# Designed miniproteins, single chains: the designs that were tried, part 85

Each design is a single chain, and the fold is of that chain. pLDDT is the mean over its residues in the fold that is shown.

## One batch from the design tools (miniprotein)

Design m2953
Fold by ESMFold2-Fast:
Structure m2953 (fold): chain A 85 residues (1-85)
Amino acid sequence: TEELIEKIKEIKEKAKKQSTIDQALSEFVLGVNRITETLSPEQARHLLKATGKGLLVVREKVAQGASIDEALDAGAEVMIEEIKK
């Protein structure tokens, strides 16, 4: 839903405001977990599958030397595209 997409964007922006890579990743994962608590089991599973794909992209971008902010932007974009399906 559009509301879920906006929540994903909000947790990404909050994570990007953190001062360390570890804090940014922690805030992002905790934000996803908080969203899943408000969803139906089917919606929560869909978001968790999308998150798994997004985190793989974050891992690849970081391995390529991208900043955590760039990695989170790319990962969140993949999550949003999965949610739209």
Scores: mean pLDDT 83

Design m2954
Fold by ESMFold2-Fast:
Structure m2954 (fold): chain A 116 residues (1-116)
Amino acid sequence: SAMEEEKRKEEGEKTLLRSKGLVAKAAGELAIAYADYQEDPKYKPKYEAAKAEYDRVSAEAIAEALQEGEEYGKKMEAFIAEVKAAIEAASKDPAEAKALGEELKALGEALLKEVE
């Protein structure tokens, strides 16, 4: 029915927003940890842990989005690609990477609140 199709779309959009929020938060932590590592080698383990967490969260986000539909999987892949490009661009300067990290954490928190 039209109502069941609309409900499925609402569930897919909520999954996408939640997954984007989790990815943005993990990406923010990664950007901050990389900035710290650039300034001091003692932060290498924190950076490696943040990278592993970002890779895990991103893989789970794509898998969960794909379960909602191919179009949601593509939207999730596109979001991850944009986030990755932003981190790579900001990674040239520790201050820019840290600022991007805080912005990504704030974005993630905002997206997660939207699905509450």
Scores: mean pLDDT 89

Design m2955
Fold by ESMFold2-Fast:
Structure m2955 (fold): chain A 98 residues (1-98)
Amino acid sequence: SEEERLEKALDEIEKFFGVTLTPEQRERLIKLARELAEQDPIPVPPEYYLPFVYAALLNGFTTLKEVRMLYYFIGAAEVLGADVELVNKALLFASKLK
């Protein structure tokens, strides 16, 4: 089911960042993922899109799928209260999925 896929993805995030997610953090990440998945093309004002596109291009992403992947990882880092090192780790991970 979708819920099983989302829970598995959260478990993978916990392993990737080396953290234990609170129920509130899991709920916020699921909400963000669903909103990004259901809205076309990006549910934010254009100016918020620009930093993500720029960061994606710097990391070799060139497609909308790759930009969204970067957006998801940055969103996850923000929810976790991650520092710059964890954000950089997420960007490096995202670049390897290319």
Scores: mean pLDDT 57

Design m2956
Fold by ESMFold2-Fast:
Structure m2956 (fold): chain A 82 residues (1-82)
Amino acid sequence: SEEEELEKEIRELLERAQQVAKKAYEKFSEFSEEQQQKVLELLQRLDELFQEIGENRNNIEKVKELLKEIEKLIKELEELVK
């Protein structure tokens, strides 16, 4: 069902976010001050968006929009921590 697909996507993006956050943490001292600030901002925004998913679980369209933003931020963080 659509709800089952969304639950799967939420879980996969959460796991991916946790993996990239761990990598960012391990490499943090190697980043420039500008990169450190951007990493912290992306991690904070990801936390806020996952919180919003929890608050909007009954709104499928809102969850879909939030997941798109989460994926975008994860990709940005993954590029920074390469």
Scores: mean pLDDT 87

Design m2957
Fold by ESMFold2-Fast:
Structure m2957 (fold): chain A 88 residues (1-88)
Amino acid sequence: EKREKLLKLLKEYYGIETEEEAEAFIDSVIARAKAAGVPQELLDRLRKAWEEYSGEEVLKAIRELENLVDIKEALDMIKAYTEKLGEK
């Protein structure tokens, strides 16, 4: 239930279609935020929320990161990457 809710939220807010894309997106967001000097505590919070499938906490952490780094670039890169691999 938590997992399904989290994936549905990511699809609705970020257009992420698969769990694999969602995982890649979270990894990309964390990597970019770390490179931008975001506090490790916030990165750890996002990772934990993702591992626990806590949709509300994942969205909250991503929204906090949106004020500090351009996470849309991470999302666009994931969408471009999976566009070719996920095509039928």
Scores: mean pLDDT 72

Design m2958
Fold by ESMFold2-Fast:
Structure m2958 (fold): chain A 107 residues (1-107)
Amino acid sequence: SKEEILKEILKLEEEIAELIKELGKAIENKDYKEAKKLFEEIIEKRTELFELLDELSKIDPELAKKLREVVLTYEDKIREALTNKDIKKAYEIAEERLKELKKLIEE
């Protein structure tokens, strides 16, 4: 159902936000082996997220498009923060993305 897909999208975004926090800590600690593993896990969950957005687009193409645009816009900001080794900011941006997605899904 649409409701089940939306709940799964939010769950994946919560998991991605936590992985970004852990990725940031690994980068700050110069644990690049752990950082690579965490980045690979983020990419896997991102793939699952976009598969769910594709399924949502068959039911509600307008909402799917809006959610995709939010995900991608915040992804660029998170990448910039991580590149600058600003772990706290990367996580704050990931949490802001989750709040924006919840707002679009609930309203």
Scores: mean pLDDT 86

Design m2959
Fold by ESMFold2-Fast:
Structure m2959 (fold): chain A 92 residues (1-92)
Amino acid sequence: DREELVRRFAYTAAYYMAASAAQGKLEEALKALEEAEKELPSLVDEETAERLREVLRRVKERAPEIAERTKGADDEKVLEIARELAEEVIRE
């Protein structure tokens, strides 16, 4: 199911960005997401790749806000922030 794949991808990307930002590694996370974006056409069909690219675009767009929110956050708070971000980026 493409929608299930998109949802899981969004949660994975959101958590990776939030966790990395909490550790002061936002720049490394952004570069890793850009590299993941380049690999998408070789892993999924064009329609799915476009959906996943849109997810990555929205996650990257929220990076400055997430970096601020994750300052001093523990693992539980990072997970909470990641879940909220994932839900937001999958909403059309």
Scores: mean pLDDT 84

Design m2960
Fold by ESMFold2-Fast:
Structure m2960 (fold): chain A 68 residues (1-68)
Amino acid sequence: SLVEMLEEALRLLQEGRVDEAKEVLTRLIEEFPNSPVRPAAEAALRLVQEGRVDEAIALLQNIISYLK
């Protein structure tokens, strides 16, 4: 599910597994192109790519909270 992939990406970032988190976020964007959270997921991926991991974590937490 979309929420499970967001939670997995968040967990991987919190564990410092940055490359694996990037793969999950990329797959999420590809599999759910019409999702209303796609722009936020793309923003999270960009933050991770820029080394702004703490900001990506905060963004993912906000998205997950909104969906639950």
Scores: mean pLDDT 86

Design m2961
Fold by ESMFold2-Fast:
Structure m2961 (fold): chain A 55 residues (1-55)
Amino acid sequence: GTLARIRELARANPQLPGAAEIARMSPAELREYLEEKGISAEEFLAQLERAVAAL
């Protein structure tokens, strides 16, 4: 699922700002984090993939 992909990218890319924090979150905690920010999991994954591509 999308949340699992976000966590996997965060674990693989600890150099990204906030990646270590996201990698430590459970799927439920990550969902709550995204809901608080008003961003969809799919949009956040797209942003994270763009950040990884820019490294």
Scores: mean pLDDT 82

Design m2962
Fold by ESMFold2-Fast:
Structure m2962 (fold): chain A 64 residues (1-64)
Amino acid sequence: SMEDAIKEITETFKDKGVTEKQARGILTLAQQLSDAVTVQYIAHGLKLSREEAEKVLAIAKKYL
């Protein structure tokens, strides 16, 4: 579910300060944009590495 995705994302990146609101936005983007564009947006928006951003997208897609 979307709530399970949000919990896993926020728990996994708790040390990076990713919030529930940011995780919800990522899930919305993952549904509307290409994977490559979503990864770039996550990396820049959340101050994560490309590898970390790809991990966030993988978690999101598990629950979409």
Scores: mean pLDDT 81

Design m2963
Fold by ESMFold2-Fast:
Structure m2963 (fold): chain A 98 residues (1-98)
Amino acid sequence: DKEKREQRLQELISRGAQLSLEALKADPSLRDEVQQQMGEIRRLLLEKGFSEEEAYLMVILAGGLLALGLSLEEVKEIIRNSKSVEELAERFEAALNK
């Protein structure tokens, strides 16, 4: 069901955004570092052939993973090993649920 897949993606994006917001509230000094890391992730996604819209959504999820303590390199590795937006979203969801 396409609508159920879109609903799950929207819920994941919201969760990722919430995790980033909570982490930045706990330590506001992380803001500049997180923004730089998100910029690097966006560049990698675009280089991998993702659209601007897809990259925007995946960067929000990646921000949530960084907020949970994943390294930039761990996030980049997940992106490099994913063949599609759907596979990347599933891998990010699995990492968020650990």
Scores: mean pLDDT 80

Design m2964
Fold by ESMFold2-Fast:
Structure m2964 (fold): chain A 78 residues (1-78)
Amino acid sequence: SMEDIEEALELLEKAGVLVLLREHNEEALQLISQASKAIKEGNLEEAIELLERALTLIKDPEARELVERALKLVKKSM
């Protein structure tokens, strides 16, 4: 639903801030940004692949939880 997509985007914005502040992992930030763009363009399959790749790089537990929650919402919206 649109509500699930809006929540996913908010969670990814928060995750990106945490990755920037706590990890300085430029690749993870790029993947989160690309996933957010894919979601906005309606390319949910691409967004899922990008978020799963981001999760392999993110170490912060709070940022991981936010990305995992966003991933579930995107999958629910397919």
Scores: mean pLDDT 89

Design m2965
Fold by ESMFold2-Fast:
Structure m2965 (fold): chain A 95 residues (1-95)
Amino acid sequence: KAEEYAEKAREKARELARDAVEAGLMSEEEAKAIVELTEAALEAIKAGDKRKFAVYMTALAILVTGLAFETGSEELLEKAKEILKLLEEAAKAKE
């Protein structure tokens, strides 16, 4: 189950990054940061590093909510919340 949530989080992060760049809502650098922070959070879950997980989750939340605020995109905010929820479920299922 943890692996299912992890794979969905990766899929949703990459989908968000691609769609948001295509829509002009974020740069390629911002999109890369979202994907890399999602992967870093997943690696922290695998390592059992709760502190690093919290740091990466916070960084991801700040980045995506900031972009949603700047663009006014409710869709971006909704997809971001889904990714964060999937990461939290992956961490919970690992325990």
Scores: mean pLDDT 83

Design m2966
Fold by ESMFold2-Fast:
Structure m2966 (fold): chain A 73 residues (1-73)
Amino acid sequence: SLLSALQQARRAQLQQEIDEGMRLIQRGVDFVADISEAIRNGDVEALRAALERLKEMGAPQEMIDRLEAAIAA
């Protein structure tokens, strides 16, 4: 009884952690896709918005520099 309840609780907790991890991954994938699309389309406003988000997230300076170069071109 108690062991079965603990196993159910652990399974539910693990599923929640997986679902949360997948949401974080999906947001990352969507963000990268949005940046790639903006670069391809020359959407300067979308690129500037992406630059601000990258700075807020503490992205590598190399990535920030590349995006700034894309905006300037």
Scores: mean pLDDT 71

Design m2967
Fold by ESMFold2-Fast:
Structure m2967 (fold): chain A 103 residues (1-103)
Amino acid sequence: MTPEQREAAVRAADRAIRIGNAVLEAAKKATSYQDELIKAAKEFIESANRLRDVARAGDEAGYRKAREELQKAAIKLSNAYHKLSPEDQARIDAAVAEAVAAA
């Protein structure tokens, strides 16, 4: 990785970690499918932390693998999100928008 590529990759991972934490905190206030959403959010945060660590190391091959794992975790999180009530989805959407704006 070039220094610029590594910096961009670390920023992308940090953004994913912020989004995951926002979902996790909002999920604790959800009334339906809370346990599934919390589990999916934790797996997403774990995958995003792995992505950050390999990006910081400049490990290009490890970064590709960690990015694929994060994509899989994001799909699981999306599936859990779509099981929520519209009111709980709106709470998650607001929390994610705030976390993205803070970046």
Scores: mean pLDDT 82

Design m2968
Fold by ESMFold2-Fast:
Structure m2968 (fold): chain A 96 residues (1-96)
Amino acid sequence: MSKEELVERAEAAAKKAIELVREGNAEEAGKLFVEEMTKLAEEGLKSGPEAAGAVNDVFAEAAAKLRELAEENPEAKEVVEKAITELYKKMNEIAE
């Protein structure tokens, strides 16, 4: 995939996860976020450092927004934090 396609897919996945949290489906949001972002991170690394960096920037922005939503909905906070932690762990494993 091109860098532009990867960024578009990452933004779409982030938007869907954010909408699921707003709908009260935090567990599904967390699973979707981890699964889709992990796949995009792997594709980003194959596409080169610029693509990997751009995808990582979308992850960071999405994680920040999910944490903001979790502060407004304490029931979602634990699920959101677990998902973000799981994603960064998987990203670290992929980078090795």
Scores: mean pLDDT 79

Design m2969
Fold by ESMFold2-Fast:
Structure m2969 (fold): chain A 87 residues (1-87)
Amino acid sequence: SVEELLEKAIEYAEKGDFDKAAKYLTQAGRAFFEEGLKNGYPGVGAAVALRLNQAAKEVKNTDDPEKAVELIREALEFARKAMEEAK
């Protein structure tokens, strides 16, 4: 599930494994993109995927687990709001 991918992204970020955290964020982004295509909101799915990919890059470029978790949580809030508004 997307929730499991996002949970793993946070787990690896907390452990300082920023490469794995970024990989799980990218996988979650693809899942949101595919959901948007399947359910008739491809633009929203693409926007969420782009936001999660941006967060993945930022996570890869940080040395701070706390900051990495914050970046992930901000991207998750964006995704939640965007998907809720898509209905």
Scores: mean pLDDT 86

Design m2970
Fold by ESMFold2-Fast:
Structure m2970 (fold): chain A 81 residues (1-81)
Amino acid sequence: EEGYKGAAEGAKNGDPGKAFEGGRKLWVSAGYAHLGAGAIAAENGPLSGAFVGRMASQLAPDENSRKAGEGAAKGAEEAFA
């Protein structure tokens, strides 16, 4: 919940720092909710990071929103790295 709200607010306000923290918390929560998938994602960090980065680019064509999405992607990569 906190991760989702943080990422959403970051995207809404174009705040990469908030999106970064939200993305990190969201990925940690997702990893714990999906034990098998989380373990596979952690083992294949590059693939997971690439997927999140791609989604961020699709979600937000606007520069501020794209930066927020990139922050969330970095947060996700850091959570699994």
Scores: mean pLDDT 52

Design m2971
Fold by ESMFold2-Fast:
Structure m2971 (fold): chain A 71 residues (1-71)
Amino acid sequence: QISVPQSDKTKSQSIAKTFIGGSSQGLLQRSKNHKKNGDNSSASGSIIAASIEDPSLTITIDPGKVTVTKK
């Protein structure tokens, strides 16, 4: 994708929203990869799980955690 927002916050927020409300498959993949890759996946999984219970919570994934997102 060539056309991306200029602000990383907006980009990270979009990815986080997908995980919260839409990507159940992604969440499961992260849980499996956690055992394989390490704690970075675990941290994101915990935050996403908390946000699912409370949709008022907004999860922002940093560029440094793209590895977890892409996994």
Scores: mean pLDDT 43

Design m2972
Fold by ESMFold2-Fast:
Structure m2972 (fold): chain A 100 residues (1-100)
Amino acid sequence: MLSLEQLRRYLEGMLANIEELIRLYRERGDEKRAELAERIRELAERVGALLEDPSVPLEDKQRALWAVGRALALLADPSTPLEEQEEVIKEAEELIREIE
């Protein structure tokens, strides 16, 4: 299991990558994927709050961060169908809500 400090550093990197994807998709006129990237940003911000909550187990913090990472990886691949990108983000939203 990663340390809490390592999880924080991974989240910081993910937030930077999310901002880059939002800019890229907006530049390309892909408004729907830009909207999905904004949703991943909201999830990443919620995970940031979970990382600072001492009542949340480290395992659940790692699972939440991994879910955001997976959603980000699929959204970063333009060959992934939009429906699949929407579904993985929805799955991440559900998981994070259950941990909160």
Scores: mean pLDDT 85

Design m2973
Fold by ESMFold2-Fast:
Order: C-alpha cells, then structure tokens, then sequence
Structure m2973 (fold): chain A 61 residues (1-61)
C-alpha cells in the first residue's frame, strides 16, 4: 500500500493511541501497524517509528 505522509501519520497516531489504551509492547505496536494498517516494508517501519516515538514522549514506553 502506498500512503501519503498524512495518511501514514494517521495510521501511526491510531496505533499509538491503541498501544497506550491497551498497554501494548513495542513489538505489538509494530505488528498492529503492519497487520491492521496494511503497511509493508519502509512504510510499516516509518509508521511504527512514529507511533513508538509518540508513546515514548507520552511516558507509556
């Protein structure tokens, strides 16, 4: 799937919110982006990076 940067950030935001609400690990957040977001390769890595960064900034990870 080819997403715009805005769409990629929306997927990352959703994954970060779900990760915070459900207490997901870094690995589970990364899997969520890949499986539910339908992202692969570099886009999946980028979205996971953004989501994990947001979770760390929020003090959840």
Amino acid sequence: MQLSEEELERVAEGAARAGAALGLSAAQVKDLVTRIGGLEGEQAERAAEIALRRLREAGVL
Scores: mean pLDDT 74

Design m2974
Fold by ESMFold2-Fast:
Structure m2974 (fold): chain A 89 residues (1-89)
Amino acid sequence: SAAGGEAAGRAAKEAYKAAKEAGADGAGVAAAAISAAGGAISAELGTEPAEEAARIGAEAARGGALAGGGEEGARKAEEAAREGALEAA
């Protein structure tokens, strides 16, 4: 639980930084961070297989970052979410 929470926090923080660096507005930044954290938490709770939770979280983080931040921010948010979810498992 503690390890999963820390991984979710790291994933959210990296997605936040990536979206903000890419110029996303507050809503885009929040969406990217929440999606990244959600993926990591799902992996920790065992509601999804780790790889599936990582994929879903990464896709959601990418979508959120794209809405306000463009391609580079989306890529970084996707990577952060995927790594966070896998680490939480």
Scores: mean pLDDT 66

Design m2975
Fold by ESMFold2-Fast:
Order: sequence, then structure tokens, then C-alpha cells
Structure m2975 (fold): chain A 78 residues (1-78)
Amino acid sequence: SEKLLETVEKTVRESIREAEELVKQGKHQEAILTVEIALGITRIALGVAKVTGDKELAERLEKLIDEVDRKLEEFRAL
């Protein structure tokens, strides 16, 4: 559902902002873990979308996973 996507997107945005703050504090590994947890949550939501047959939600969540994964790689490269 759109509400699930909005909730996951909000959680991801908040987690990335928290991770950026952790990096500023020199807490690099905690920042990486924060983003990895957000990625895990998004993957669980994708699993739900796939088993319930919500193909549009699944495609949008797959794009969100790609975005989060790119951000995680950026944080790991620091």
C-alpha cells in the first residue's frame, strides 16, 4: 500500500539523517549500522509486497533499496 511505502521512505530518510550526524561525530561504524538496519527494514517490506502480489509497491521498494544501497556504499567509502 502507499501508506507502507510512505512509512518505509520516512524511516529510511530519518535513518540516513541520523547516520550523517553520527559521521560528523566520528562514529563511522554506528553510521554504517544505522543505514544497514534501514536497508534490512526496506528488504522486509519488499518481501511482504512480493508475497501479497503488490507489484507496483515491489518495484518502488526495489528502487528505494538501490538508493539506500548506494548511500551505504558512500558511507563505507568514508
Scores: mean pLDDT 85

Design m2976
Fold by ESMFold2-Fast:
Structure m2976 (fold): chain A 79 residues (1-79)
Amino acid sequence: SMDSEQKAKELVKSAEQLSQLVQDGQLSEEELRQAQAQVEGALKMVPKLKDLTEEQKKEVEKALQAALAAIRARLAELA
């Protein structure tokens, strides 16, 4: 089983990589809308993750919020 530190690091890294793809214009409008739904879903799930510490949850939430902000900004540019 993956420990909580490793799990938190991988979630943060995934969110940061998504933010970068969004900022680099690598995602279509449809992919951005799907990514938005996935990130919003992940943000609702993070507080419920019993394996993560409160500090790890905050780090993951911060990274996901940054990804969501990038997605929203890019969708606004495409509108």
Scores: mean pLDDT 86

Design m2977
Fold by ESMFold2-Fast:
Structure m2977 (fold): chain A 61 residues (1-61)
Amino acid sequence: MGVKVESVKEGSRADKLGLRPGDIVLAIDGVPVTSQEEFDKLIPTAKTVVVRRGDREFTLG
């Protein structure tokens, strides 16, 4: 299962993409994300992220 976003640094790529604390990131640029390390590696250049927010899944970017 995806990676939970615990905090979003203001001005970061995650912030600019519209990620919020509590989101579960399922994929970045079509790559499934299963660890915080994968998230940290992929997010700085991410164009799209697939997230679950509550009961909804959608794409940001």
Scores: mean pLDDT 82

Design m2978
Fold by ESMFold2-Fast:
Parts: sequence; structure tokens; C-alpha cells
Structure m2978 (fold): chain A 89 residues (1-89)
Amino acid sequence: MQAEIEAQRERIEELLPKMIEETEKALEDPAVWEELREEAAASLASTDDPLQRRLIEAILAGDLEAAKETIREIAERREKALLEKLDAA
């Protein structure tokens, strides 16, 4: 039981930083950025999450640094929520 929870925790802690780094690198590709801008415009009206809204607004504004900072904040919040859920299990 505990070993399974610990293995999941280690995977989250290892994979999440790598996913953030790869996502930040992907945002530096103009083709990826333009695709994200199209999706962002469609999503803005239906997004209630303040961090998701900040990410969408940064993408639409073409602000790469603001988009990267917001992705880090979203990822940190998701990691904390996942780890807290594992602690409660």
C-alpha cells in the first residue's frame, strides 16, 4: 500500500518538472505557439480558473515569458493537489 503511493509520488515529482521544461521549450516553436493561440481564443470565454485565464491571455498577447511563468504556477498547483490527494489516500 504505502510503497505504491510512494512510487506514484516519485513519478509525479520526477515527471512534472520534465513536462514543464518540455512545454516551455515547445512554446518557443512558432508553429506550436500559433496553434495554441487558436485554441486559447476558443477557450477564453469558458475558462473560470484565474491561472488558466492568465495563461490564455499571455498566449493571445504573444507574451512568452508570462506564459512560461503561468505554466510553472499551474504545474506547481497541480503537483501540490496531487501530492495532497496521495497523502489523504
Scores: mean pLDDT 74

Design m2979
Fold by ESMFold2-Fast:
Structure m2979 (fold): chain A 110 residues (1-110)
Amino acid sequence: MPSLEELIQKAVESLDVSEEEKNRLFNLFLSLVLKAGYEVLKENNEKLSPEELTEKVIERMEKEVEEMKKRLSPEEAEILEKLFEKIKEILRSNPELLKEKALTILAQAK
């Protein structure tokens, strides 16, 4: 099965932007997913189902993305929003991969 990182990379590679921008967006969304996953699991004592974790992670990412969009040009905001929609589809299609990744990060942080 592909890793969560591989699925995010594939989503970024589908964008018609520079290689530098693809690398920036990959690192941005990977960091957002890992941070949101860590925070949600830490606050919920690791007792969430994969599906519940996924929706809470998406909610946190949506808040971060909306704050970022306020500081971007309309063109940059549109690219960010299109990529985020693809990332949300990936997370909702692979809730078990997200939970495993978030638990791994939480274990390493303890």
Scores: mean pLDDT 82

Design m2980
Fold by ESMFold2-Fast:
Structure m2980 (fold): chain A 81 residues (1-81)
Amino acid sequence: MKKAKIEEIEKWKEEVIADIERVIRDPALRERMIERVERAYEKLLKNPDTSKEEREEILAEELEELVEEMRALREARAAAR
């Protein structure tokens, strides 16, 4: 079903954005990260027939830097000095 594939991609995008909202408090960095997520989302919408694994690979490539930055910022916030 076409709608089911699109909805799944939308859900995935929402999950990533929610993580950004929880971890990234700097508005400029947050905006840049969301732009990368939106770019990945547009690519996935153009190729909705991509398997889940291939979809994750495409998203991972676009978000590789974002994920590392999110992890580093989350670790910094969690660390008690």
Scores: mean pLDDT 70

Design m2981
Fold by ESMFold2-Fast:
Structure m2981 (fold): chain A 86 residues (1-86)
Amino acid sequence: DEKKKKAEGILKALKRLRETLTGTNDLNALISPEDLRTLLGELADKLNPDKKPITAKEFELKLLDLAAERHPEEKEIYEMVKEKLS
């Protein structure tokens, strides 16, 4: 259905972002705070305020939480994406 298609689109976008930040599709790959800041600017500071290395999975889950806050009407779609990241 439409929601599943949207969730798959988000998963694909997250994989591309993961590859850009880590050079790999591995959810356990570490992302440096400097690389996050360089790519995402102030959004990186919001997602990782402690400025510590985080896994791609942790980063993507934080990003989905932020997206759900900004677009509560799409919360169900973001929950589907989170389930697939498990």
Scores: mean pLDDT 80

Design m2982
Fold by ESMFold2-Fast:
Structure m2982 (fold): chain A 74 residues (1-74)
Amino acid sequence: SLDEEVRRLVNEFGDVVTRLKLGFISPEEAKKEIAAILERLRRIMEGSGPEDKAKIERLIETMERSGEYALALQ
């Protein structure tokens, strides 16, 4: 389902941020993985109805800010 696909991508994002904080991946690699996750969310958003599209857009914005913050702490 759409919710399950979005949840999987949110979990993948969390894993990348955790690995970055623990020093298991470089900031450059984390940036690439985050970009790939956000691109997948944008593709899901484009295929979604208006209400889901707005929710996914807000999620993407939140994840972009969180990722930038996590990267800035390195």
Scores: mean pLDDT 87

Design m2983
Fold by ESMFold2-Fast:
Structure m2983 (fold): chain A 72 residues (1-72)
Amino acid sequence: SAEEELERAKEYLSLGLELAESDPEKALQYFEKAKELAERAIELAETEELRDQAEGVLQMAEAGIKAVRKKL
């Protein structure tokens, strides 16, 4: 469901943020997973609230990817 994909996206986003400085390569993998899950949540979202939250997670994951790629 959109809610399940969104919660998983938030979890991977959090893991990426925790590792961004110590292990940027691993953080990149987590941010990429968060992005994929957030995109799925947007596709499955039946309410504007879920869509908005998923878009927020997507934007944060994309920012994380950009920041980490600069260090690789």
Scores: mean pLDDT 88

Design m2984
Fold by ESMFold2-Fast:
Structure m2984 (fold): chain A 93 residues (1-93)
Amino acid sequence: MLVEAVEELRERELEYIKKRVAPSEEELEETRPLYDEIEEHLPDAPDEELERMVEIAKESPAVAIRLIGLALDYLLEKKDVETAERLFELMRK
């Protein structure tokens, strides 16, 4: 679930980059449920799944930046410092 959502986001980002076309408002709305799905399941994700997610994101700079944004949301909005720290540590390596 979590890894699948990240893979779909990576595919969409790479497609926009290849086409050199900014995503439409409709296309941006299509990615929102994927981010919601990641955000919902992230705190309960095992380390192995988080590592796979970060590995996929490293192949897409745009997705990597968005995952950093999500980690900041956990830190600032959800006040889940532990989940944010886990993501930052994996992305740093």
Scores: mean pLDDT 69

Design m2985
Fold by ESMFold2-Fast:
Structure m2985 (fold): chain A 97 residues (1-97)
Amino acid sequence: ATAEAARRAAAAIERELAERPELSEEDRELARQIAALLRAEDWAGLRALLERHTDAVSATAALEALLVAGRLLTEKDKAERERILAEARARAAAAEA
């Protein structure tokens, strides 16, 4: 179920965050916000959050956390995640240009 998958994805992000002490506090806070949005199943909010963070490093950390959580998402949730990842990647590339 989508709700269960989202909750498990949020837990996976939090676990990954605990295992990566090298992440900055800003990147850790971004990952926690992503986990909260996943628990709320707020896909529009997740997209908006990633669009607000044009910093390539912060975007990369958030995308990496989402990729780890992706294994727990349903097929429909995985497609939405891939869309968000593609948009965030394009934003990061534009910021570097």
Scores: mean pLDDT 63

Design m2986
Fold by ESMFold2-Fast:
Structure m2986 (fold): chain A 83 residues (1-83)
Amino acid sequence: AVEEFTANTKEEAIKIAREAARLAYETGKTVRIHTKSEDLQEVAIREAEREAKRLGAALEVTREGNTLTLKVTDRSDQFFRVE
């Protein structure tokens, strides 16, 4: 199954991108984000990649028109900082 989100503002793009990256990491599902503009796509990509990096995951992002598709391709423990 593919989970889908829609971001219409910069604030929504930031929040949704973080949640989408986290969901993709935790579930292994492919997640799609629909945005109204390329500027919002850039914001979403940046925030999703930041969240994935924070989680120690590699994120594949594909852009097709107004839709971003996110998939976690690698989970790595690059840093041994245990809580």
Scores: mean pLDDT 76

